# Designed miniproteins, single chains, continued (2): the designs that were tried, part 79

Each design is a single chain, and the fold is of that chain. pLDDT is the mean over its residues in the fold that is shown.

## One batch from the design tools (miniprotein)

Design m6729
Fold by ESMFold2-Fast:
Structure m6729 (fold): chain A 77 residues (1-77)
Amino acid sequence: EEEAERFRERVLAAGKTTGEYIENGEVKKVTRTAEQIRKIDEELTEEMRYARQNAKSVEDLLKAAEEFRKKEEEILK
């Protein structure tokens, strides 16, 4: 399922200095500092791994990506 692979890649991109996400139907780019990436990795690494490994559908991956986006914003406040 190609769509599931695309969403999985977006979840993985959360740990990069530049990532992409979908908001209101548009693909938006986010640039983060190395310090912010390290903070995100420390806080969310296990949750991201769990969601990626246990996702069974595109909907599961999309929901996980949305939750990680919210948590990332909370961490970077």
Scores: mean pLDDT 59

Design m6730
Fold by ESMFold2-Fast:
Formats: C-alpha cells, structure tokens, sequence
Structure m6730 (fold): chain A 66 residues (1-66)
C-alpha cells in the first residue's frame, strides 16, 4: 500500500538525514511543509512527523557543533 511505502521511506530518510548538515535538514523540512496541502490526510500526518524528526535531528547537530 502507499501508506506502507511512505512509512518505509520515512525510516530511510531519517537514517540519511543523520548524515546531512543541520542547515540542509531545515531547508528540506521547509520544502516538505510547503507541499503538505497537496497530500491526503493520512499522508499529511506522515509528512508532518517527518518534518518534526528532521528538525529534531538538525537541533541535535547544532547543539553538538556549539
């Protein structure tokens, strides 16, 4: 199903996100947020959770750099 594919995609994106810079993660999160209205209600929840996860990883990376 599309939902199962999105959940698996989210897990892979989170893993790759840990390899990216905090600045890049914030830019990706902003782009995803702008596209949220184009998704179904179920897909919007997954995308919103992904945005939250990306921002949390970015904040953790910024704290380690300071």
Amino acid sequence: SMMELLEKGREKLIEKAKEQSAEHLREVAELLRKKIPDYSEEEQKIVEELVKDLLEIAEEQERKAE
Scores: mean pLDDT 75

Design m6731
Fold by ESMFold2-Fast:
Structure m6731 (fold): chain A 76 residues (1-76)
Amino acid sequence: ASDEVVRAALETLRRLAAEHGADVVDAAARLLGVPSDGVVDEALARAVAEQLAKQDPNISPEQARAVIESAAEVAA
């Protein structure tokens, strides 16, 4: 994944953690196929971005944000 996609993932995960709590973000990451320790950091954001890039190598930062938000909505 590009650095821009990783940054978008990190910003989105941090915002969702603030809005819904870390448990929802943990569940969303697991729905996306990423193991999570409940800590929202760059490592989690990178893992999420890489997983999204496996499905769409041309994924934009905006698309990554939308997919992560959708996963959090399902997890909530």
Scores: mean pLDDT 81

Design m6732
Fold by ESMFold2-Fast:
Structure m6732 (fold): chain A 94 residues (1-94)
Amino acid sequence: SAEEEALAVARKAAAEAVKLLKEGKGTEAHAVLREAVREVAEILGLRVTDEQAREAADIVLGEINRLLDAGASEEEAAEAGAELIVKYAKELAE
């Protein structure tokens, strides 16, 4: 289903973003999340602008960082990030 495909893309991107953040590659992590928001929206038959994707990526990256700083596991931070990617792709799309 489109929902299952979207969630799979979001989970892969969130896990990659967590890995990049652990390597000190915040700019690359943001780019991965920004692309994931666009791809998830497309899978769901929605469109997001570059500005909306960037805003969503800022929020997702902030939440991943907050969870990691609070002592959450990489898996917990990645799952939360994946859920937010899907949520914001739906909420910001026109």
Scores: mean pLDDT 88

Design m6733
Fold by ESMFold2-Fast:
Order: C-alpha cells, then structure tokens, then sequence
Structure m6733 (fold): chain A 75 residues (1-75)
C-alpha cells in the first residue's frame, strides 16, 4: 500500500495539488504510526485536494495523460 500512496503523491505533485500532497504524506505517517490525529488531518487535506486535482485535470490534457500513466504504473 505504500507504493500506491507514493504514486498518488506523485500525481498530486504533477497537478500542483499542494493539499493533496500534504494529505497523502500525513496518511502515510498515520498508517506507519497508528496516529488517529494525523489520519484526521490527512482526510481533511485530501478532501480539499480532490477539488484541486479535479480542476487541474480539466484544465490541462497533458497533465491528465501524465497522471493516468503514473496510475497505470501502480497496477
């Protein structure tokens, strides 16, 4: 599962979704430590990051194609 989080972080970075990047980093730490406060913060940041990702994918077809390529590598 760490590999999936790493790929999702790379996609978020590519799209400039800063809240999604931070949320994924905190989710990884929460999974490693069992810290529920970090998990709650990660969920909050990821919710904001969803809107940023969606907007970026709609605005730039090249970024959308690159994001899909990264996700396929995670399979």
Amino acid sequence: MERVLEVLRAVAELLGAEDAVRGLELAREALATGDEALLAEAERLLARGEAEIEAALAADPAKRAAALALLREAQ
Scores: mean pLDDT 76

Design m6734
Fold by ESMFold2-Fast:
Parts: sequence; structure tokens; C-alpha cells
Structure m6734 (fold): chain A 108 residues (1-108)
Amino acid sequence: MAEIEEELATLPPEHREMAEYVLSGVRAFLRRLGVPEEKTEALLGELLRLFNEWLEAGLTPEAQAALVERARARLRALGLSDAEVEAFVGLLRSLLAEAKARYEEAAA
């Protein structure tokens, strides 16, 4: 957690709130599946990097699709079933959509 919190602290407040929202939802999901703490933290660090790439790309659908597919590959590497991976992808897409909506609402 310390490394992730340090990386989050370097983001602008609006971007940090979006990232914290997404990472919090992902953490809760992985905890429910019984994924070990060290593997959860490694995945969250990877997701934070992918989230930053999505932000730098301007929140494009293409960058979002790339983030989702890289997350899918990482979960398969952790030994999750296809059903668990698809459930995670559905959650991740929902969290990213909600985070983007909150960001756009704050900018309006």
C-alpha cells in the first residue's frame, strides 16, 4: 500500500479521487475472491500505471480497451477462472465509466 499511496499523492486531486475510487473497488473484489495481499498490491500497482496511461491518452475508448485487456491478462496469470476474469472486467469497466462521469461532471 505505501508505494501506491505515494504514487497517488503525486496525481492532481481530481485524478487522485478517480484512481482511488477505481483501486478501492478492485481491492474489494480481489479480497472477496481470496487473492493474497501481495498479489493484490502488485495488481493494484499495475492498474495505477495503466490508469495513468488512460489519463495521458485523454480518457479515450482505445486506451480504456487497452487497460481492460492488460488487466484481463494479469488476472489470467494469477490463475483466476474465465468467469472470475469476466466478472472483474465487468466491474472494472463500470468503475472506469463512473470515474470518468465524475471527472466530466466536476469539469462542467
Scores: mean pLDDT 76

Design m6735
Fold by ESMFold2-Fast:
Structure m6735 (fold): chain A 68 residues (1-68)
Amino acid sequence: IDYSKIVSIADLLEIEGVTPEMAVRLLEAGFTTYEDLANATVEELTAIPGVTREQAEKIIEFAKKKLE
């Protein structure tokens, strides 16, 4: 397992508007790596309780930047 690719709760909390509860739900939904988040759709992320479209877009962009 490549731990450098695994998203932590602390990493997700760096995204403006992401709460600890949202971070836990993202991980529970299987979005455990930056690649998972970068390839996610807004619809997939907004299916998670408490995630707005604006937050979903920010999460995807954050993950894409982390992969560079």
Scores: mean pLDDT 76

Design m6736
Fold by ESMFold2-Fast:
Structure m6736 (fold): chain A 96 residues (1-96)
Amino acid sequence: GEEQRQKLIDELAEKYGLSPEARKALREIFSKDDGEAVKLLEKAVSEIPEIRKFFAEQYKKDLEELKALGNTSSTSASPSAAKRREIYKKAYEEEK
């Protein structure tokens, strides 16, 4: 449920030392549907260095920690999932 998702985001934010602003951005990204999630993700990766570094590390770990967060049950196999993966890859390449 949403409560479990928020708890996982908080645990990840603590693990990676994310600021309150970065934590808020993660909550918004993972609470939105396909198109909005992709746009929020692109903006956060561009504007917030902590988010860029976080997603670079997630890409390096084959998105293992993000699999538990999901978006909606209808989103996990959608075309937007491929777009999000490309954004994670770009973050990894910029932080490398």
Scores: mean pLDDT 74

Design m6737
Fold by ESMFold2-Fast:
Structure m6737 (fold): chain A 92 residues (1-92)
Amino acid sequence: SLEEQLEKSKKLMEDFRKWAIEKARKYVKEAENSDEETKIKLYENALFYYILAGERTPEALDVARKLLELLKKAGEKPSHITIVEDILRSLE
């Protein structure tokens, strides 16, 4: 039935979101034990998976904030900093 198909679709989307969040969390854990340059790449990957999951949790916000601080310290391109600031604002 249509109802059974809708429930299966909802579960599949829920499972995908959980998978993406777990991927993000693994990147965050790897970042904690990495050098600052590697942390930037790992936090970018984590943030990508949080966005992919549609997640607006305090943990996603914290990762975006930490990434922004690292990018500013590294003297990264203003355009890159602006993109992360826009992402952070969208998560608020």
Scores: mean pLDDT 81

Design m6738
Fold by ESMFold2-Fast:
Structure m6738 (fold): chain A 70 residues (1-70)
Amino acid sequence: SLEEEVARAREKELSGTADQEEGRIYLASLEPAIRAALERLKDALTPDEVEQMERFLKYAEELRKEFEAR
């Protein structure tokens, strides 16, 4: 699932290994999928779940913009 993919990428980002940057790049690549999922599921999610997804979306957008600016 998308949630599991985000969780795996987050674990790579937080691992402190050589995979940290790879995890960040992967999270940035998930931005369109996170946005689409939030739009589709907004009526089925609790307010807390929506806020969590919006935080992940914002983080992914910031990472994507950082990589595009390089």
Scores: mean pLDDT 71

Design m6739
Fold by ESMFold2-Fast:
Structure m6739 (fold): chain A 77 residues (1-77)
Amino acid sequence: AVEEARKHNELGIEYAKKGDYELAMQHYQKGLDIAVAVGDKKTAIEILKNAKKLALKLGYHDAAKALERKIEEIEKE
C-alpha cells in the first residue's frame, strides 16, 4: 500500500517531466488517495507538493492555493 502510493508519485513526476500533465495529475490523485487511506502523511505531503508545483507551472493559481491548504492541514497534525 505505501509502496503503491510512492510508485504513483514517481509516475506522476515522470509524466510531468514528459509534458503529459493530465496523466501526471491522475497519478498524483491515485497516490494521494492511497497515502491518505493508509495514514502515510509523509508521502501524502510529497504528492501534494508535487501537484502544487505542477498547478503553479500551468498557471492554475486557485488549484495551487487549495493544495497548499491541504498540505498545511496535514502538517499541523
Scores: mean pLDDT 85

Design m6740
Fold by ESMFold2-Fast:
Structure m6740 (fold): chain A 78 residues (1-78)
Amino acid sequence: SLEEEIKKQLIELMKKMGKDESTIEKALNAKTLEEIEKLPLELQEAVIQAKLILGAAEGKLDPELIEYARKLSLEKLK
């Protein structure tokens, strides 16, 4: 499934970034913006991107998630 493929790619990305298994597990289980904000900053973008891709495929884009993605992008430009 698309969800399984995205999860697999996200795990591979986090492993390449040198993240430990507990951090990877927290990222995969993050469902709310509050939980995402507790992740390392570099993982927040990857997790949000994965959720937006899944939401787009299902026709269920979360406006708060889109706005948070905008905020992260602008913060990196500073």
Scores: mean pLDDT 76

Design m6741
Fold by ESMFold2-Fast:
Structure m6741 (fold): chain A 74 residues (1-74)
Amino acid sequence: SEGEGAVKFLETLVEHAKANNIPASSLAAWVRSFLAQNPEVSPELQALIEAFVDEVLASGDAEAGLARLRAQVA
């Protein structure tokens, strides 16, 4: 599903960010920029990715963002 694809995509980005010591805030900013540049992303998928970004910015923890995203992709 598109939601499962979004989870896999963001998991890959989080692992890359950790491997390269990229701050969670920088990862969140990049993901937000990606959404702004890709208006063809469905509203459902956009909402899921925005929930990830919001959680990462609130907690400073990319894993918390992934946990929130996974909980919404049932």
Scores: mean pLDDT 81

Design m6742
Fold by ESMFold2-Fast:
Structure m6742 (fold): chain A 90 residues (1-90)
Amino acid sequence: SSVAEFMEQLAALGRLAQELAERHGEEALAKQIRELIGKTFDAIVAGDYETALAQLEQIRELAATLRDAELSARIREHAERARQAVLELQ
């Protein structure tokens, strides 16, 4: 289901945020991404798809600031898959 796919992508983003903090020392950026993940989940629970899409876009923009191109690409890929799942929920 689109809900299950959305939840899987948010979990993947959470794991990548943990990697960002633990392996790359970017604790502040990891915290921002985790806060955006939480806000995205809360928005979907509330049926606010516009806010959820905006929060996912902020995650993509933060990922684009990363020096590690591979980690940046992985975060952006999972954010895009989450975005696609949100669009299927509308």
Scores: mean pLDDT 88

Design m6743
Fold by ESMFold2-Fast:
Structure m6743 (fold): chain A 64 residues (1-64)
Amino acid sequence: EQELVDQVVQAAEKELNITLTSQDRLTAREHVLAFLNIGFPPHLATKMAFTFLVEELRGREALK
């Protein structure tokens, strides 16, 4: 579980070339757990969590 969250955090930091805040890391964890709770397998849960997190962060950058 924590390994999946760490993978999403690392991937997002590399994709956006930023260091995620504690709040962003919590958001990554929430996304991973939400997809796992729906019944997604770990590899798909991490893919979906990564996509949603990166899109959310890019959206915030575009608005600010």
Scores: mean pLDDT 77

Design m6744
Fold by ESMFold2-Fast:
Structure m6744 (fold): chain A 70 residues (1-70)
Amino acid sequence: SEEKEKLIEDFKAHVDEFIERLQKENPELAEKVKKLYDEAIERFKQMTVEEAKKLAIDFLNELLKLIDEA
């Protein structure tokens, strides 16, 4: 459980910093990322640590695609 909590907190810290930077450069993209982030956090609460790690990687890949499309 502690590993999962730490994973979620680390993920929050990294994504929050990224969203803050995006808000200055592309507010519309920042809003999209925030929605995906909120959904990911809710899913993490229901997942095992291994599942959460896979979702975090998937989220990062999706985020990079959104940046490339913008």
Scores: mean pLDDT 76

Design m6745
Fold by ESMFold2-Fast:
Structure m6745 (fold): chain A 70 residues (1-70)
Amino acid sequence: SPEVKKELEELVEENENAALLIEKGEVLIEDALLTGNIESAEEKIKEIGKELGLPEMAEKLIEELKSLLE
């Protein structure tokens, strides 16, 4: 079914985008912890999340970064 194919393609793209956000976010978090440039990391994670259509996941990564600094 064309409808099922479209839904599956959207889910695959969403999962691939989630993996990219986590990968890039992890690198940015590690750099922020080493350099102390937390604000820059937050801005970059938020931008990537917006581009990938996953702003809520980006917010979770930022929350984890802030938790690691407490």
Scores: mean pLDDT 77

Design m6746
Fold by ESMFold2-Fast:
Structure m6746 (fold): chain A 57 residues (1-57)
Amino acid sequence: EEPQFSERAQRSEDLSRPAVRAATEEMRRAQEEGVPDEEAQLLSSRVGRETFERERR
């Protein structure tokens, strides 16, 4: 359970489950390192996008 995560993220479980998980993990690590939210969002989006593209191949 991840109460600190947005409820939207929990509802958005989709076929892109691996990409969503990778993005969530990256967001969590960035926050642990004290990265600003704006940068954490960009890093998370990038990782999710790259993972999604890789999985689609």
Scores: mean pLDDT 67

Design m6747
Fold by ESMFold2-Fast:
Order: structure tokens, then sequence, then C-alpha cells
Structure m6747 (fold): chain A 89 residues (1-89)
């Protein structure tokens, strides 16, 4: 199974509101490809949904530092950070 296969399983679990299963699959994707930005963002979304604000923010901080010139990554990370700040305290 590839990193993309695990990411797709994580996305299916996330859509089914199975946060713990989504987390496991996104973590598996990142074990195979640590630079898989979409899986890192998926994991941050799961942590935000579970109320683990500090863990979600830590992932966003890392993405912003690793990909400072990637406009898509910067916009996605900033959007989720704003959501966390406004709705999770």
Amino acid sequence: MTAKDYFEKGLEAYKALNWEEAKKYFEKALELDPDFVEAQLGLAFVYARQGERDKAIAILDELEKRFPDDKVVQVEAKSLRTLIENYFG
C-alpha cells in the first residue's frame, strides 16, 4: 500500500466522521512519505476536530516553516489556523 493509498483511506474515514481511523491512515501515509503535505493537513484537521488544538497548530507551524513559498500550503494552513483560533479557544 502506498502513501497515497493510506491518504485515500484516511480521507474516507474522515468523511465518515471516524476521526481515530482517519488519524491512523494519515499517520501511515506520513510514515511512507513524511513530506506528504495533504496528509499532514488531513492530520491537522483530525486533531482540530478531536479538540487537540495544540497538536493541530504544531502541524500547521511545521508546514508554514517547511513550505514558506508555497502559496497553496500557506493559504490552507492559515485558513485552518484561523478556524482553530475562532472556534476552539
Scores: mean pLDDT 82

Design m6748
Fold by ESMFold2-Fast:
Structure m6748 (fold): chain A 74 residues (1-74)
Amino acid sequence: MEELVKEFKKYADEVVQRIKEFRERYESGEDPRAKEVAEKLAELVSKGMASDIETGLKYFKEALELAKKYEEER
């Protein structure tokens, strides 16, 4: 259980950090399309925070995969 709580916090923090990075990119004008990605990541992190630990981890991992796919296509 403690290991899942650690992972939950780690992945949540990573998603929040990704949201910040995408937000900075569209606000600077370097990547205006990153705004839509940041909004989707925010939706997923909100759902993860409102869920149980196991379900929340799935939302956070989905958010990180979405961010990774966007970066790979850029």
Scores: mean pLDDT 80

Design m6749
Fold by ESMFold2-Fast:
Structure m6749 (fold): chain A 76 residues (1-76)
Amino acid sequence: VKIPEELKKKIEEKAKELAKEAVEENKNLSPREVARKVAEALGLSVGELAERAGISKSALQRYISEIYAEEVGKIN
């Protein structure tokens, strides 16, 4: 994945925060919801975040979902 390191760190941080919040609230978020909420937390649309990351929306969604799933797994 061709994501700039600075942006990668921000995405990972927001995805992990979202995972902790979802676990605390007993919520299950879809991959699309996770990507949307992470982009929104960064003040961007999913499309804008994908463009800045230099990848497709689908690749961004998959990347964010993998981080989210790993963090949820660590908490549970």
Scores: mean pLDDT 79

Design m6750
Fold by ESMFold2-Fast:
Structure m6750 (fold): chain A 68 residues (1-68)
Amino acid sequence: SVDDLRARLDALGAETQALVDEMRDLRAKVAAGELPKSVGDSQISKLTTRFNSLTSEMVSLSDQISSM
């Protein structure tokens, strides 16, 4: 149903927002000297890969909803 697809899209949106917040926190910790840059960069790279995957899925779901 459209409601199920919208609920999935909302869940993905919440996860992408959480990833953005986590990446911002990691950058702040690196800037404050609380986390080595190499460790922060590695973790941000992994989060960026997941973010890109989730945003691609959100686009696909949005297209599916629009076609209903």
Scores: mean pLDDT 87

Design m6751
Fold by ESMFold2-Fast:
Structure m6751 (fold): chain A 68 residues (1-68)
Amino acid sequence: SSDELVSEKLKEFRELLEKNRDASREELIALVRRMANEVMETPGLTQEQQDKLLLEMGRLYQEMLAER
């Protein structure tokens, strides 16, 4: 289902952030922008699903920054 796809992408994003925890600020910003663009360009996602993904990705990014 689409909800499963959203959950799987969030899991991938979290793992990718953890893998790049020690990356430079420029590298992290580039990574987040690339992931956001991929979400926006993914066929088969509704606008609501894209918005939900982007919101949750932003939350995960902010949590990671707070731990640095």
Scores: mean pLDDT 77

Design m6752
Fold by ESMFold2-Fast:
Structure m6752 (fold): chain A 92 residues (1-92)
Amino acid sequence: MEEVERIVERLNALVRALREGERDLAELTRRLEDEEVARAIVERDLEAVLAFIEKLREEIKSLKDKLSVSEYTGALLRLIGTELDAELYLSR
């Protein structure tokens, strides 16, 4: 439960950073708790951001047997939405 909530929190932080157009590396690193994805956003590296989201997908999948169907499905739907936001905001 706490692990999936943390993953969803990271996805929500990423979506907010993308939608707000934040470009300061230090602030992005603080908000996302990941310097590599923060740098990818600053550099507009869609492939690196999608690789980070794919890592979170694998973490969600590893929790499948510990989550309810609604928690698992909700987390995956949020992840798909995050991929679409990354494509939308980094292809500008």
Scores: mean pLDDT 81

Design m6753
Fold by ESMFold2-Fast:
Structure m6753 (fold): chain A 69 residues (1-69)
Amino acid sequence: SLEDRIREAFDRFGTLVSLFTPEQLADIYNLDKEKVIELARRIIEEGKKQGIVLSEGTAGAMALLELSK
């Protein structure tokens, strides 16, 4: 579920990652900025479909989780 993915991301990276933009998270974790930004955007859209407003930082943390699989 979306909530399980949020929890897993914060368990793995810490809650403070939610304070950063997807672009900043890509730089910090040495990942492709375009991929992190695009994936975070898709996660935000997924949240909207479920009536959940995700911050950029939360979506960015979830994008880090997906790219680390």
Scores: mean pLDDT 83

Design m6754
Fold by ESMFold2-Fast:
Structure m6754 (fold): chain A 94 residues (1-94)
Amino acid sequence: SYAETFRSLDPRAAVRAVILAMGNGFKLSEEEAMLIEGVGPERARALVKLIEEDPLLAVRIAYELDPEELESLINSLSEETRERALRAVEEALA
């Protein structure tokens, strides 16, 4: 169910939801929710709650779905958020 929910999303939307949730401590502003294209703010908040339940599994699924978009998005983040995201990815893949 968890994995199926993420795999039913557009890979880009799934990757963005995971990285934005992890980088923002599982709280998204309306502006940040809009960055998850095609989902809308209500669904974005539901996805953040789902990611909060198992963040490491969410990162693993995002990496499986679209590793290039995940790497690209991490590289677009601020230094502090990028360091936090990279640590989360390393922990999930270990």
Scores: mean pLDDT 69

Design m6755
Fold by ESMFold2-Fast:
Structure m6755 (fold): chain A 57 residues (1-57)
Amino acid sequence: SVDELVAALNEAGRLLREGRLAEAARLIQEKTGVEVDEAASADELERAGVRAYIELS
């Protein structure tokens, strides 16, 4: 559901702000199915989240 996706992306954004990149990457992958590297940069994770929102909304 879109509501669950939005909640997951908001939580991923919080993790990114805290510098918890690996946890943010894992959350995005688990909730969206979009593959992201655990070593991905914050910019790469933000782009993955936006892409997932577009594809799943």
Scores: mean pLDDT 73

Design m6756
Fold by ESMFold2-Fast:
Parts: C-alpha cells; structure tokens; sequence
Structure m6756 (fold): chain A 67 residues (1-67)
C-alpha cells in the first residue's frame, strides 16, 4: 500500500543521489518501520528494493556506462 510506495520512492531518491546500496537498505528498512510496517514486511520490501538496485548496477556495468 501507500507505506510501501513511500519507502520505494525514498530508496529511489537515495539511489539517484548516489548513496550506496548498503546505505539505501539501512535507510529503507528504518523508513519502513517508521511507517508502521512489521519487521517481516520491512525486510521483504528492502530485499525487493536491493535486488532491483543490484540488477540495475549489473546491467550498467555490462553496458560499460560511466558514472
């Protein structure tokens, strides 16, 4: 629901700012708990976000995109 979307948006903003995936995972987990998600829901959401970001990083590395 809205809390999950807010966490995803927050993580996307951090990624655009150049924060590390590790830092994004920590901050997204804290944000999810603050928004009232359970520990289990927060961990699942963070795992989804981290997985998506790692996939993007791998794709960018393969494309030899500099940044």
Amino acid sequence: EKAREEVRRYAEELYEKGESIEKIADLAYEKALELGLSDQEALELVAEIVGEMLQREAAEKKAAKEA
Scores: mean pLDDT 77

Design m6757
Fold by ESMFold2-Fast:
Structure m6757 (fold): chain A 100 residues (1-100)
Amino acid sequence: VDEIIKELDNLLSEIGNKIKNGDVDGLIDVLNQLKDLVNKVEKDPNVKEASNKVLDSLKQAVLDASKTLDDEEFKKKMEQLLDVLSLFVQGFKKRLEKES
């Protein structure tokens, strides 16, 4: 579990870096890695399904934000996505720590 927690921390750090750099394709790749990790480690099928739905919605929100022509609005949307992703990762870490 400690290795999974470390992997989640690394993925969250990469998400922050991709958002800071405006790297939309890289952010989608990291979100796919997070989705794969969740599907590998989560054993509850209901939680797995709900997590996949949340992550797919966040991937769509990233793609929708990338269509914004205003640089300030794009940055604001990406910062909001980082907050939501940080809460998701923190919640998932807390869940895994409780099940250890």
Scores: mean pLDDT 80

Design m6758
Fold by ESMFold2-Fast:
Structure m6758 (fold): chain A 104 residues (1-104)
Amino acid sequence: MDELIQQLRQAQDDLAQAMSTLPPQVRQEVSSKVTGAMMLAMSGIVEYYISGDEKAALRDIELSYDTIQRTADSVPDPRASEALRNLGRSFRDLALKKLEEIKK
């Protein structure tokens, strides 16, 4: 668990650094999309805790991942794009691990 949190923190730091040279409007748009995607995955995990609907939770986690990956594809800077893909993977790994812990 600690290692997954460390990987997520590193991915967030890498993204912040990569986006530091991008226009504020682009940074705001990307941040909004990524935040929304992460909130969707968290909502799915919480709903699973309440309802036990694992398929819905997995769908929301995958949709979150897909949204971050599509956001990466829309960014013209290759470094920021790659940092977004790494963030999406790290977050998905952590979300799936949290889902498994609740499943018990």
Scores: mean pLDDT 82

Design m6759
Fold by ESMFold2-Fast:
Structure m6759 (fold): chain A 61 residues (1-61)
Amino acid sequence: SEGDIAVARAANKAIELSKTKSVDEVLEEARKMLSPVLDEQTLENALAAIKRLAEEAKKEA
């Protein structure tokens, strides 16, 4: 679905940004990318997953 593609793009961008940005800044960018496409409940679930992904990417960097 279009939402699934948007989440995948946001997740990839989060990994990229985690190298130079704080987790909060990464989540702010992900919210901007996803809020026009996802409903509020799906958005919060996606952001929780992206937060975990960004935190893990930051540990490995």
Scores: mean pLDDT 82

Design m6760
Fold by ESMFold2-Fast:
Structure m6760 (fold): chain A 62 residues (1-62)
Amino acid sequence: SMDDELIKRLVEEAGLSERQARGVLDALKSEDEVLRKVALHELSKLNPELAEELGKLFGIEV
């Protein structure tokens, strides 16, 4: 599934644990715009290129 591929990328490219990667993905998919932006911002500290890609994928304004 798309979620499994994104979790794998978060683990391998951002250095997150599988649990942390699932938490970040859930936050990025949240209906709470503030939570989505916070999750994207935290991801950008670990991997800014991956954060830009996921921001575009989930429609989160940078």
Scores: mean pLDDT 83

Design m6761
Fold by ESMFold2-Fast:
Structure m6761 (fold): chain A 92 residues (1-92)
Amino acid sequence: SKEEEEKLRALLEEIRAQLSPELQEELDQLEKQSKGNLLLLAKEAYVLLQRQQHGPEYEPLLRRTYFDALLTDPNIPFEDFKALVDAALAAA
């Protein structure tokens, strides 16, 4: 919906503002590759934010397991994805 799209755009702007300039450029490249998939882009942005906060080794660990499937699954909303990432990081 338009409301869901606006919510995801606001979330993306909030996450982007917290990223370093280098990670903002990486997010901009991911946006070009996402072909308008705002949910996928929001999930990718959250992974970049976690990499910034917890170190670059956490992103490969997340992507090695189940998280690539969770990123691309349109039935998994952002909040559920965030909760799973947060739980995985807390368990590490």
Scores: mean pLDDT 79

Design m6762
Fold by ESMFold2-Fast:
Structure m6762 (fold): chain A 87 residues (1-87)
Amino acid sequence: MIEKALLSGAGSFRAAAEAPNIGTMKLIVQTDVSTSINSLIGLGDFESAKELGEYREKVLEAADKGDLEKAREIAREAAKKFEERAK
């Protein structure tokens, strides 16, 4: 169950990294990533939930500054990290 929630979070960050614009990226990290955070909290994985939230905030900070490429870079890093943790 935790591995599925981690893979869902990773997939959401992967989708954010491929987002064509800042608006789409912000929507993905504010909705889909938040759903994965809540799932991990419900499963008792508070450490992964916290780390997903930290990456979400970093993506949003870069997006709010208009730096789409930096936001994509952070999202790719997050996706890879949670994909590896799910193994």
Scores: mean pLDDT 85

Design m6763
Fold by ESMFold2-Fast:
Structure m6763 (fold): chain A 92 residues (1-92)
Amino acid sequence: GRVTFRAVDASGNVLYEVTADASEEAIREGIERTVRQAAELGATLVGVGIEAPTDEETKRLLEFARRLMRELGLELVEEAITGGKAALVFRR
């Protein structure tokens, strides 16, 4: 599967984007890095997009990402789940 992280400013400009193979380790590392980059670049939103081989794996990884973002104090502002793809957007 694939996971994509984005840091986005208040005007909708993507300031940082990275894609990795979807795993809990990649999600943890990617979230930590993206939140740090968002802070450094002045981004207000942090996005995580997940696409795994099965809907069950996508949901599992999505819930893992959601939990980590919540632990970092980020506010969920958007969630989209469609088939094997899911996306979460959080405000810093």
Scores: mean pLDDT 84

Design m6764
Fold by ESMFold2-Fast:
Order: structure tokens, then C-alpha cells, then sequence
Structure m6764 (fold): chain A 63 residues (1-63)
């Protein structure tokens, strides 16, 4: 259980980096309104991802 969770956390970090790059590309290709939304989404996602990783580590510790 814990090993799978640790593996998932590492996968999340890679997904986060790819998601940010994808969101940036979509923001540039999208409408002005979508560009602003994606830019803010990146900022929020970056913050929330950090919290999610922390929570996942706590869950792994409790397991």
C-alpha cells in the first residue's frame, strides 16, 4: 500500500509538470478569456498540488 502511494506521488509530480506546460500552451492558443483563466489555474494548481502531495504523504505515514 505505502509503496504504491509513494509511486503515485512521484507520478503526480511528473503529471504536474506536464499539466503546467500543457495549460500554458492552451492559454497561448486559446481566447484572451481562456488565457487568463488558464494562467490563474496554473497558479492555483501549483499551490493545490503542493498541498495534495503533503496530504498523500500524511496518509502514507498513517497507513
Amino acid sequence: MKQELEDLIENYKKAKDEAVASLRARAEAGTPEERERYQRAIDVANKEADELISLAKKKADEL
Scores: mean pLDDT 76

